# Designed miniproteins, single chains, continued (5): the designs that were tried, part 79

Each design is a single chain, and the fold is of that chain. pLDDT is the mean over its residues in the fold that is shown.

## One batch from the design tools (miniprotein)

Design m18731
Fold by ESMFold2-Fast:
Structure m18731 (fold): chain A 67 residues (1-67)
Amino acid sequence: SVEEHIAEAIRAYNAGDYYEAGLHFYRAAQLRPDDEVLRQLAIDAFKLAIEAGQNPEEAKRLIEELK
C-alpha cells in the first residue's frame, strides 16, 4: 500500500539509506500520481542519495523521470 511504502521510506531515511528511501517514496508516488508531495519527497531523497554516493547514476535517472 501507499502507507506501507511511506513507512518503509521513513525507516530507510532515518537509517541514512537515502536511495532506498527515495525508491519507496517513488513507489508511493506511482500508486498516488496526483500527490505532488510524494513526488517531491522521492526527488529530495534521491538528491540526498547522490550527495551520499548511494547509486548516484540511477538516482539521477529517477529524478528526471519524476520531473
Scores: mean pLDDT 88

Design m18732
Fold by ESMFold2-Fast:
Structure m18732 (fold): chain A 87 residues (1-87)
Amino acid sequence: GPLERAKELLEKAEEALKAGDLQGALEHLLEAVRALLKDPSLSKELILKLIALALEIIGLLIEGKATEEEVKELIEELRKLIAEAEK
């Protein structure tokens, strides 16, 4: 389902970051957010947080200015949002 797919993509983002692939990590994070947004059980508040996170990721991808620290913070934020979605 959407939650399991989001977790799979988050793991791929962490692997990309560990390999020094910051753009790949951001792409996997964006796909993970998109996967999670397909869950019809999400609260409106959680949906808005996910949209805000997606916009931040898109901005970093377009500008190509992401640091390793920024990508780590985005991974941690998505991890928290996935935990909120699990109940």
Scores: mean pLDDT 89

Design m18733
Fold by ESMFold2-Fast:
Structure m18733 (fold): chain A 65 residues (1-65)
Amino acid sequence: SLSEVGTLLRVMGIAVDGGAEVRVEEKDGELVVVIYVEDDKQLAAAERAKEVAEEAGLKAEIVRL
């Protein structure tokens, strides 16, 4: 939906501003927002992005590299 696309764009903006990388992956027909973190400085932005995604009903995961 347009609302879902808008939420994904906001999530990506929050994560990228904090230096994290965001990917949208499909698992068993479900969209999952995966936020990749290289160092601890990116964790605050990653957690914020995850919270926004989950509040909108999306599944989200943080992966440490």
Scores: mean pLDDT 77

Design m18734
Fold by ESMFold2-Fast:
Structure m18734 (fold): chain A 63 residues (1-63)
Amino acid sequence: TAAADALVAAARAGDVAAAGAGAHELGKSQIVTPEAARATVEAAQSGDAAAAERAALKLRGTV
């Protein structure tokens, strides 16, 4: 989805806060599984941009 692509772009840019916020919104909207969204939020909140990118890419690959 375009939202998942935006999450990957934010994570790659090092904007972990934007990546986390986007994943939280996707989880609330039930567009993706809550578990996938939560994993991306947690990676972003830890400040690990690489982990956030991997979580976002995995989420995008399943939708």
Scores: mean pLDDT 70

Design m18735
Fold by ESMFold2-Fast:
Structure m18735 (fold): chain A 95 residues (1-95)
Amino acid sequence: VEEWKKRAEETAEKMLKSSPEEAYKLGQEAIDEARRAMKEGGTKAVIGAGVYLSILKKAFEERLKKSTSPEDQKLFEEMIKRAEEAIKEAVELLK
């Protein structure tokens, strides 16, 4: 969990400093990594991935607030949605 939190904070920092296109790629890779870890790992991996995705979602929300173009806004809205869906998957795996 602690390692997942550190990874999420590092990825979030990179996304906040990157161009919209680079932030999208980083976010997509991060969500895919979290989803893979949830499928391949045990309960600790699911919990860690859930924390990771929650931190990433917050970073996407910050990017959305700073976005001035409709294209960039739609991009970060899509990333927020994907992060929310992945978080729901983590919650279901813990039931």
Scores: mean pLDDT 79

Design m18736
Fold by ESMFold2-Fast:
Structure m18736 (fold): chain A 85 residues (1-85)
Amino acid sequence: MPSLSEIEKRVREVVERIESLSPEEARQLVLDFLDSLIEEGASSGQIEYAIRLILDLAEERKLPQEVLNAISGAVHDRWLKFLRS
């Protein structure tokens, strides 16, 4: 299981990469990241923490609205699928 500090480090790296990506690429990167946490056995609380931190950092970094919308959509899709699984 990843630690919260490990998740925080990975989230910061993901958000840094998103700054140079298209909305579609940003969506895919976030989906892949959340899938990797699930595969590593992250708890629902750890997934929720990662999601909140991604959204908070993306907003703080003033990413384009289209990118923010793509990230929010990715988060919603993976979170709902995770809770139902």
Scores: mean pLDDT 81

Design m18737
Fold by ESMFold2-Fast:
Structure m18737 (fold): chain A 100 residues (1-100)
Amino acid sequence: ELKEIFEQILELRLNEPSSKALEKIQELASKVSDEIAEIEKKVLEKVEKEGLTPAEAAALFIKELEKYGAAAPVKKLLEATMSKGPLNEIAQELKALLEK
């Protein structure tokens, strides 16, 4: 269940790293549990303050989700995206961050 939501959030961040994508991500978060909404809010605050790239923002999402036991589905989703051509460069960057 969190797997599907994070898949949509990750897809938006990797494919559309814009203010428009951030709005869609916030809308998705607001439709799920309060826990995901709080994680999204914290990540978006850091994106605004620190200018995080999509890869950095995704890595932060993973760390926050680990605290709630959702990291395993998220890791599998990232491994799946790493094998695809259109997202290859961003996926490679995410892989490097996950392996650290």
Scores: mean pLDDT 56

Design m18738
Fold by ESMFold2-Fast:
Structure m18738 (fold): chain A 60 residues (1-60)
Amino acid sequence: HMEEIQKAYDEYFKELEKLAQEFHYRLKTASDEEADQLMAEYKKRVEELHNKLREKIKEI
């Protein structure tokens, strides 16, 4: 039980780190308008990762 929970969280944080790095580099070259759109996309993708984690936890 606890081992599966830990694995789910480890996967979640690893995906979050990858996502943050991806958007860090995209934001460095973005215009102001592009930055607004990128931040909206980042928020949506973070929410998708949260939902994925929730579904994994519900099955444990």
Scores: mean pLDDT 83

Design m18739
Fold by ESMFold2-Fast:
Structure m18739 (fold): chain A 81 residues (1-81)
Amino acid sequence: LSEEEKELLREFFEEVKKLLDEELQKRADAMLERALAANTREAVDAMIKELYHLALEHLSEEQKQQFEELLRKFVERMREL
């Protein structure tokens, strides 16, 4: 991963964490650290799928819509890097 990709990933997680309670924020932090440690696009993709599943199970309908918009913007920006 480039520094720009890592920064974009960190920004995405900061926005997503605003939708999560304290326990889920810890899970999100662990996912981010794992993806950054692996340092591959494949690990990021796997982590995003895990995060999407977590969001679908734990977020309200309004929060899910906010999450999906954040994810869409993140994926588009990552694709352009």
Scores: mean pLDDT 82

Design m18740
Fold by ESMFold2-Fast:
Structure m18740 (fold): chain A 107 residues (1-107)
Amino acid sequence: MVEEIAKIFKEFGFSEETANEIAKSIVSGKLVKDSSESRLGVLMSTVLKNKGDAELVRKKGEELELPQWIIDMFVQYVETGDVKAETEADKVLLEIMKKLEELYKKK
């Protein structure tokens, strides 16, 4: 699982070290280290494991002290299955999230 998730992030231009850190955080649902990348991974883990629970995703994002725009994007994604992608970063995160959901649905 970690290698499969890390491959997705690497396909979007993340470094091997960053991709592995995020992937480990997603699989474990825990911070690998005190970084924004590990916090993002934990939030993505919450989205993948708690389908449709937008309130839990919002609370987790706030606990992780993530930027409000990231929290709002993932909350909207959980509520609607889509997001108002205003930047290239938003579009990349949305595409990664869709690939992660596809991977988790296969098992």
Scores: mean pLDDT 76

Design m18741
Fold by ESMFold2-Fast:
Structure m18741 (fold): chain A 83 residues (1-83)
Amino acid sequence: MEIFEKALKTEFKSDKKLPEELVKEYRQAALNKDWEKYEEILRKMMEEAIKLKSKTDLLGIANDALYRGIYPEEAEKIIEKLL
């Protein structure tokens, strides 16, 4: 997935948080067990986290992706790079 490749190449310089509305949609998709929408929003959250250079948010997103089996190999590489 192209977004995971961008995350691995990103240099993290801020603790800026993801937009609250995007995080809310992500949580709602998980609560509704709408995994198709969850994967779509997860990709958007990763794009925003990379744009904001937020190490903390990207770690959280990568851990969620790994836990749910969404591109687990790529998610694991991101976690290893950020730790």
Scores: mean pLDDT 70

Design m18742
Fold by ESMFold2-Fast:
Structure m18742 (fold): chain A 84 residues (1-84)
Amino acid sequence: LTPEEELEARLALIEIQIAVAKLTLKHNDLTPEEKKEMIELLKSLYEEAQRLIDEAKRLGNDDLVRSAEQVLEDIKKLIEEIEK
């Protein structure tokens, strides 16, 4: 894989994990402990997406930067939704 393809694959994995989290929330009434674990996971994914943005910027891939920034916003909104 090219460096760009590797970053795209990493972003896709983050998106899959977010989708799984959304499905879990939709189909389950989570305990406070489970919600805390979900928030910790989402915060970890946020940090991964931030690192991905930094790498995409170094490669000059503006499209990938925009896609990863959208993922950061999706994670922020989901954390806010879970927190109340």
Scores: mean pLDDT 86

Design m18743
Fold by ESMFold2-Fast:
Structure m18743 (fold): chain A 77 residues (1-77)
Amino acid sequence: SEELKEILEQLLKDLDILEERLEELSPEELQRLLEQLEGQLKLLEELKKTAPPELQPLIDELEKRIQELQERIRSLL
């Protein structure tokens, strides 16, 4: 689906922006972000089960980027 691809591509761009500004966030903002990212990972795991083959690499990249971001956030807390 075009809509799903656009959403996933936008999410990747949003993660890039978010990574650059992590050090500017408060501890409360970082904790809320960790919770949001954990929820996003669970949604991506479910999407991966039904997503077409063309979107699998994008979902895999998003999962990896979110996990890396979670590690960075934990190091800042």
Scores: mean pLDDT 85

Design m18744
Fold by ESMFold2-Fast:
Structure m18744 (fold): chain A 69 residues (1-69)
Amino acid sequence: MPISAPSDLLKVPGVDGELAMALLRRFGNVENIAAASVAELTTIPGVDRERARAIRRGLAETFGLELGD
């Protein structure tokens, strides 16, 4: 399912509109955000390692993605 609106990312715990837009600008789409490593997610200002892990987990829970370890 194509996710084109930041509002879909706002369903992820701890993701606000500014963070959702920053993620989409950096990675282009939710699939790339979900595939990004914790280190890649921390390249976004204000995202630490714990926030990056929470984003990946929240995407898996919200969109039914399996986190491969």
Scores: mean pLDDT 71

Design m18745
Fold by ESMFold2-Fast:
Structure m18745 (fold): chain A 64 residues (1-64)
Amino acid sequence: SLDEVAAALREVGLLGPDEEVTPENAGGLVLPDSGISTATLARLQALLGLEVDGIPDAALAAAL
């Protein structure tokens, strides 16, 4: 869910405590050049029920 994604992003410091996950924030964060670690991507994939490979893909972007 978006709440789970928001909690994960806040835990890793990519989202402030009072910030929301928006399409703009989510899309930017899944790009390969966004500075997101493979560990953070794997955590997001696990929370969204996707295959955990640590690679930003269309399924991860669509799920955010």
Scores: mean pLDDT 59

Design m18746
Fold by ESMFold2-Fast:
Structure m18746 (fold): chain A 72 residues (1-72)
Amino acid sequence: SSAIRQAVLQYSIELLRSMADEESRLLATLQANPNMSAAERQALQDEATRRHQDRAAQLDAQLQAQLQALQA
């Protein structure tokens, strides 16, 4: 249905925004700290990945709830 397509589209947009926001923050931090060690850069990237995964899980749970409501 169109309602299901709109829910999935909104989920996809929010997921891409989450990724873009984390990438933007990572790049800004790297540019501000050019002498950062490889270990520090890896830790920063790992934190960005974890935050995105946490947000993705939250968005997935919200989508599943919306899809269940639309099928009732």
Scores: mean pLDDT 87

Design m18747
Fold by ESMFold2-Fast:
Structure m18747 (fold): chain A 75 residues (1-75)
Amino acid sequence: MSLGEIVRELRERAGLSQRQAAEFLGLSQSTLSRMERGELRRPPSAETLRRLAALADLAGESDVAQELRARADKL
């Protein structure tokens, strides 16, 4: 799955709206919307990927959380 698809799935599993997920991730709602569509002008920051990993842990997706942290460490 693309990063955008993962973000949308984790958000829906956590029961969050786009605005609530954006607030959790420290992003604007428009940035989150673009991320979910794969339309980011620049790649997500390491901090954003680590916050996504925390959301994955909350959704019970520990393997996804580990992958997101590994991606953050490469930045």
Scores: mean pLDDT 79

Design m18748
Fold by ESMFold2-Fast:
Structure m18748 (fold): chain A 78 residues (1-78)
Amino acid sequence: MEASIGAYEAGLGGYNGDFQKALEGGKRAVEGAWGTGDEMAEIAGLSAANGGQFGPYSGGITAGMAVRDATGGKPGLG
């Protein structure tokens, strides 16, 4: 639950370039993912590690990309 809400908020913040919202949502998404979606936690962890900067911007962008893909960001959907 919290992972989905956090990811959505982080996605909106990261997608729009809202640094503060991306930071808050990113943290919430990661914490929620550990309880709700283990695979999401792995992806978030890898994204943070690969970014090497542990920036909220990276976390927010990752969450935003996941939300975009899930909500029809992929061509040929349908």
Scores: mean pLDDT 53

Design m18749
Fold by ESMFold2-Fast:
Structure m18749 (fold): chain A 62 residues (1-62)
Amino acid sequence: MSDEEILARIRELGGTYRIDSDGVLYAYLPQADEALAAAVRARGGAVTETSDGGLFLGWHTR
């Protein structure tokens, strides 16, 4: 899954994202999505579940 495809899916699920000047993407999903979590982990990124059932995602773009 490309960065563009990941970002498109985050938006489809009502999530938000931001990119820092250092090339790190941070995203929030209001609900869990295993396909997005797997895609971010496959890129060496971090996935953190929130106490309300959402996800925080973070990865370095290349």
Scores: mean pLDDT 78

Design m18750
Fold by ESMFold2-Fast:
Structure m18750 (fold): chain A 63 residues (1-63)
Amino acid sequence: MEMVDKIAEGIAKLIKEGKIEYAKLVAKNVIDVLEEAGRLDDAKALLEKIGEIDPELAKELEK
């Protein structure tokens, strides 16, 4: 989960800077890569961490 924590920090920074569309793109790409690799628990953990920072963005990533 160390890698997921670092990715979540980066996404949080983008959100705080107002770069919401870029944060969404980064988050979506990382989640897709994790799902393709079979790392579903890591993908869910990342979504949960994003939801703690921006619940609306997390909903968009879940569809």
Scores: mean pLDDT 79

Design m18751
Fold by ESMFold2-Fast:
Structure m18751 (fold): chain A 89 residues (1-89)
Amino acid sequence: MEMEKELKEAEAEKDAIVAAGLASEETVDISLESFKVALEKGMEAGEEKYFELMLKALGLSEEQIEKLMEKKKAGAPLEEIAEEVEKLK
């Protein structure tokens, strides 16, 4: 199933996000459930969509999410993104 690949990639990223201190286990689980719902509804899916939903679960604004997504796309490590998130809280 196409959804299987996206979920597997999201699960791997979930572990890395928690290890980097970017989000709690509870926050990444909530984001994963939101991602599953989006995939089931046929919405645009990708590794980046899960990360975007996780940032939304952290309470960040759309502008803040956009800036952090651009950093991730540019290859910024999760630890650097975690530092930026802490500065925005």
Scores: mean pLDDT 71

Design m18752
Fold by ESMFold2-Fast:
Structure m18752 (fold): chain A 80 residues (1-80)
Amino acid sequence: DLMKKFEAEVKALLSKAGVSEEIIEKIIKDLKEKIEQRMKEDNLPLEELLKEALELVEELLKRLEELSKEKGKSIDELLK
């Protein structure tokens, strides 16, 4: 199941960054809703959308790590 694999990969990335499980679940839910919307609008296969979403999460984490250092806040606090 591609969606379950995607959810597990996103959870692993965010958990390593110190994000709370509650916020991880919210992010995964929001990403799933956005992926479903894009499947309808862009007529793209699920595999491509999941890859794009995972790359987006990785890029967002890099930016959040930079903001965390700049503002002296944890990534978890930045996502609240």
Scores: mean pLDDT 79

Design m18753
Fold by ESMFold2-Fast:
Formats: structure tokens, sequence, C-alpha cells
Structure m18753 (fold): chain A 69 residues (1-69)
């Protein structure tokens, strides 16, 4: 579980950098907010809920990046 969360966080960090570089600071800020919410859930032992938030954030970031290409 933690391994999957760490992999998702690394991937989301890369996606956030791409969003900033493409002028979508608003989307990058939203992504960062979702990552912070997931970190709070991890601290509470709610690993499955944290993973779900990160997965949804990844899907949304990929969708936005696809629209910018």
Amino acid sequence: MEEEIEELKEELTRLGVRLVLLGREDAAAQLGKQMREADELVKQGKLEEAKEILKRAKEEAIRILSELE
C-alpha cells in the first residue's frame, strides 16, 4: 500500500511540474492540494482513501495535459 502511494506521489509530482511549465499553475495548485489531503489521510492510517484521491488526481492531470498537446 505505501509503495503504491509513493509511486503515485512521484508520478503526480512530475505531472505537476509539467502543468506549471505549460502555464497551468491553477491545475498544479489543485494537484498539490490533493496530494496534501492524501498525506493527511496517510497520517490517519486511511491508506486506501489516500490512494483513491491520488489516483483521481492523476487521471485529472493526464486529462488536462492531453488537452494542452
Scores: mean pLDDT 82

Design m18754
Fold by ESMFold2-Fast:
Structure m18754 (fold): chain A 88 residues (1-88)
Amino acid sequence: MSLSERELEVEVWEALARMTVGIMRSIAEKKNSPEVLEKVREFEKEAEKIIEKLRKAKSEEEREKLKEEFRKLMREAFKEVDKLLEEH
């Protein structure tokens, strides 16, 4: 891949992270849930770490592993939010 293709990939994943944060934050606000808001903050911090590693990744193998970690983080975040909403 060219450098611009790698940069576009990082921007796409960063945008996905921002959208995920926006969705969870909207849920927290509508449900008045400080617990969901805290999970949003945790997800945002961890997602930023993965995105920064993606920017610095030197191989396709490293990028694929980081994308898998991001997908896992997103799934776990949605599961935790869903669980918190079911408890109220």
Scores: mean pLDDT 79

Design m18755
Fold by ESMFold2-Fast:
Structure m18755 (fold): chain A 69 residues (1-69)
Amino acid sequence: MPSPKEQLVIELAKSFGFEVKQIGPGEYEIKDKLTGKVAIVRSVKEGVEFIVEQLGMSDEVKEYLLSLI
């Protein structure tokens, strides 16, 4: 089962139009439904960084989201 922090990131990704699939223990595939861009992430930090990058969010927003996790 995802940890509470992993679940929060999964829900955040889904709210922004991303698809999340667990492909291994602690390993997730995140897909941007609009662009078709896919990344394999192995941590909560990598997941947040990919979402922020795809959405063109500022470094301040990235730091804020990482502080919540």
Scores: mean pLDDT 78

Design m18756
Fold by ESMFold2-Fast:
Structure m18756 (fold): chain A 76 residues (1-76)
Amino acid sequence: SEMEEIERLLKRAEELLERLKEAVEKGDLLEAEIELGMLHIIRGVLKVIGAPEEVLKRLDELIEEAEELIREAREK
């Protein structure tokens, strides 16, 4: 079902944010940027398949957190 696919993509996005956090902690900003890129791809896919607004908002929150973490790491 499309809802099951949406739930899988959202879970994958949450897993990508955790990997991004690990990359930032290790100083691997290239890996962090790659993970951020994948988050944007998942957001685009979710939008195209008609994910609920709550799901898109959750993904926007994950992306915002990821961008903030990378920004803070670059300021060190």
Scores: mean pLDDT 88

Design m18757
Fold by ESMFold2-Fast:
Structure m18757 (fold): chain A 82 residues (1-82)
Amino acid sequence: MKSEEEILASVDNQMAFADELVAQVRAGRLGRAQAAAVLEEMIASLEEIIKEMEKRNASQEVIDYLREKLAEMKALLAEVKA
């Protein structure tokens, strides 16, 4: 099972990838529907990570950070759907 540090690093990498998807949509290199589908899968994955961290009684700081990143991904999804 991944440590909290490994989970946070994985989420940071997912955020960087999400930013790259949005940049490709803005550049016309990727369709909005395709980017939205990938972002929706990433959001669902992050929601499951948060749920499992809550079950493990992870620190409130870690849970708050993950929820902040979830909100950032949802904002990116809203941008690609606009």
Scores: mean pLDDT 84

Design m18758
Fold by ESMFold2-Fast:
Structure m18758 (fold): chain A 76 residues (1-76)
Amino acid sequence: SSDDQINQRVFDTTRSIYRSMIDQDSQRNNIPTSQRDQIISQVDRTIQQSMRDGQTPDEMSDTGRRTYDDLMQQAI
């Protein structure tokens, strides 16, 4: 459906944004590439699960942001 297409686009966009942020923050904080990739994978999985749970685009974005913040704080 069109709603599924919108949700997929939101997911793809959110993933791209977090990938860029994680790359920049990892460089600034000297986080190893392997750990950066793990953080990206965990954020990606969390957003995908949020989508499967039927959460709205805003809820998916919020879930991704919280997961990103938590994992980055643990990495620093």
Scores: mean pLDDT 78

Design m18759
Fold by ESMFold2-Fast:
Structure m18759 (fold): chain A 80 residues (1-80)
Amino acid sequence: MEAEEERRRVAELLERAAELLREGRGALEALSEASQAAAESPAISVFEEAGIAMAIIAHVAAGPEVGAEAARRTAEEVRE
């Protein structure tokens, strides 16, 4: 259950970040928390960690709408 709990935690952080971005609120802190939690967890693959990094890059480079969608998609992958 530890791996499922860790994956759920990362997905919840990404879902929260996506909500904050869609509301036009600051979400870099929430995205950074998701990235840190994923990097520290052996339950999260390097591919999923890359997805979180891409969500941060998408937010910085293309704005909150694109960042929110990237974070949401990565959260869906992590929940599977």
Scores: mean pLDDT 78

Design m18760
Fold by ESMFold2-Fast:
Structure m18760 (fold): chain A 81 residues (1-81)
Amino acid sequence: NGAVQLVKDAQAEIDKLKKKADKLGPSKEVKDALDAAKKALDKFKQIAGQNVPVSVLQKAKQELQDAIEKAKKAIEKQEKE
């Protein structure tokens, strides 16, 4: 199922970002962004398990993708400092 694969891929990406951040000694900005990504994934899992309109699931997917992107950018910013 597409939702199961998205959750698996998102979890793997977040885990990868956390390992990268741990090697850098994560800043507060990086920690906050990773926490936001984890919360967005938990929200997506909860919504994907419910009988909700496609628009609600799509919004949760977008919020998850945006949170992961923000975490990536925060890590990249710390690497350049």
Scores: mean pLDDT 84

Design m18761
Fold by ESMFold2-Fast:
Structure m18761 (fold): chain A 92 residues (1-92)
Amino acid sequence: TAAEREELLRKIREHVRKAEELLKKGDYLGAVEHLEEAALLVGQLGDEELVKAIQEIIADASKKKFESLEELQKYIAERVLKLLREWLESQE
């Protein structure tokens, strides 16, 4: 139902908001964990193309050299967050 879809979108928005807050605090691991939860919820909503786009960001990150795990996590968090925010704006 529309109500079930709105509830799922609210949960996705909550995880995206928490990820943004954690990213601003320098908690890149926490940000990635919330973005992973958002991606799972997007999959449950049935948006397989967005899930694939997120997976491509992670796969591309795995091919790059980073000086630390924190830099890798920041790279993933920033790009996945941007993608999810743009997608959420398109959902209204």
Scores: mean pLDDT 85

Design m18762
Fold by ESMFold2-Fast:
Structure m18762 (fold): chain A 87 residues (1-87)
Amino acid sequence: MPVSLEELRERIRETVAFLLDPSRSDEEKLARFRELLETVGRAEDRLEAFALLVSSYRDQWEELRRRDPELWTELGRMRLDFLESLP
């Protein structure tokens, strides 16, 4: 069943908070982000859902890039792989 944009926005918010939590391992963070991308892939409009992921919570994504550039680089690779997998 396709995920609503409202549900996706909430899932993005929860995932960003998880990624910014210093008590979480990198393995947990990568797994959580993979789950988010799978959720994006199940949206009725996958391109719109991906745009929402990129444009939502920009300040928090910038904070993650500053605090953990290595994790940010891996997340960027995962996002690129996801985009390349779309028809």
Scores: mean pLDDT 81

Design m18763
Fold by ESMFold2-Fast:
Structure m18763 (fold): chain A 90 residues (1-90)
Amino acid sequence: AEEELDEVIRTAKEKGAYAGASALMGAVSRLFLEGKPKDEILELARRGYEAVREAAEKDVATDPSKRPQAERALRMADLVLEEVEKYKEE
């Protein structure tokens, strides 16, 4: 989980919000396939979402023309977080 989180944060900072969101989706999928506890996956999803959100805000502040790509990244990150929260542990 820590290695996956570090990769998501690095990708978001270096390649922008959309790349960060894609890395987050991949990391969450890997942890589910490995059978990691929901709490561990949820922590990664929350921290990864925060990294994507910060990258999206920076992308738009630096270049407003990147807004549509940043919005797609945030939608992707939101879907990932929602999927983890809705995973069958009510």
Scores: mean pLDDT 82

Design m18764
Fold by ESMFold2-Fast:
Structure m18764 (fold): chain A 74 residues (1-74)
Amino acid sequence: MKLSKEEVIAELREFIAELLATLSGEEARRARLFGDLLLHEFREGREIRPSESPDPVEQALLEKARELWERMQE
């Protein structure tokens, strides 16, 4: 199902909030900053490129953002 830009931003914000509820300290700080970066890319209409991170939290955020980007293009 094709998602609007607004739906993508809302879903990514919810995903970030759910992650932040389970994280603390430096891990929570990184998740928030990286999530904000991905939200900025969506607001600017930029492509979320496929990428990998050794950090499992960043990897989860990247995978979610790429999934949402692909659903927005359909």
Scores: mean pLDDT 79

Design m18765
Fold by ESMFold2-Fast:
Structure m18765 (fold): chain A 62 residues (1-62)
Amino acid sequence: PEQQARQLAQQTRDRSLAAGLPEEVAQANGELSYYRALADAGVPGAEEKAREAERRLDELVG
């Protein structure tokens, strides 16, 4: 599950950058994607970390 999650996170970050989003936002999008994928795979604690990543992203974009 970690390899798949890392791949999805990198794809999400790259897409965000290609769309013209700031690097901070692209990184936050990637991190959210990473923890969402881990949570979907049933990794303990990943849901909580996904919520933290969501909060950071919301703070960055308003």
Scores: mean pLDDT 81

Design m18766
Fold by ESMFold2-Fast:
Structure m18766 (fold): chain A 85 residues (1-85)
Amino acid sequence: LRGTIELEAETSQKAARTALEGAKEAEELMKVTQVVVYDTHVELVLEDSGSREELKKKLEELTKRVIERTGAKQSKPVEVEEIEE
C-alpha cells in the first residue's frame, strides 16, 4: 500500500525542515519511498504492508505529529492507494 501526506509550510526553509522531520517520524512507523519539496509545499510518500485502514490511521497520526513539531499545515487529506495491478 502507498500513502501520501501533503503539507504546507510558511517558508521554503521551514518546508525543508518539515520534510526532514516528517521523514524521520515516518521511518519509525513505515517505509519512506519519496520526499518532495516544492517551494513551501511538502509531499511524503510512504509504503506499508498493513491494511488500508491501518495505513490511513498511521498517516493521520504522523501528520498530526509533524504539524505539532513544525507548525506546518495539512494541505490535503491523507491518501492511501494500492499500486499493484
Scores: mean pLDDT 78

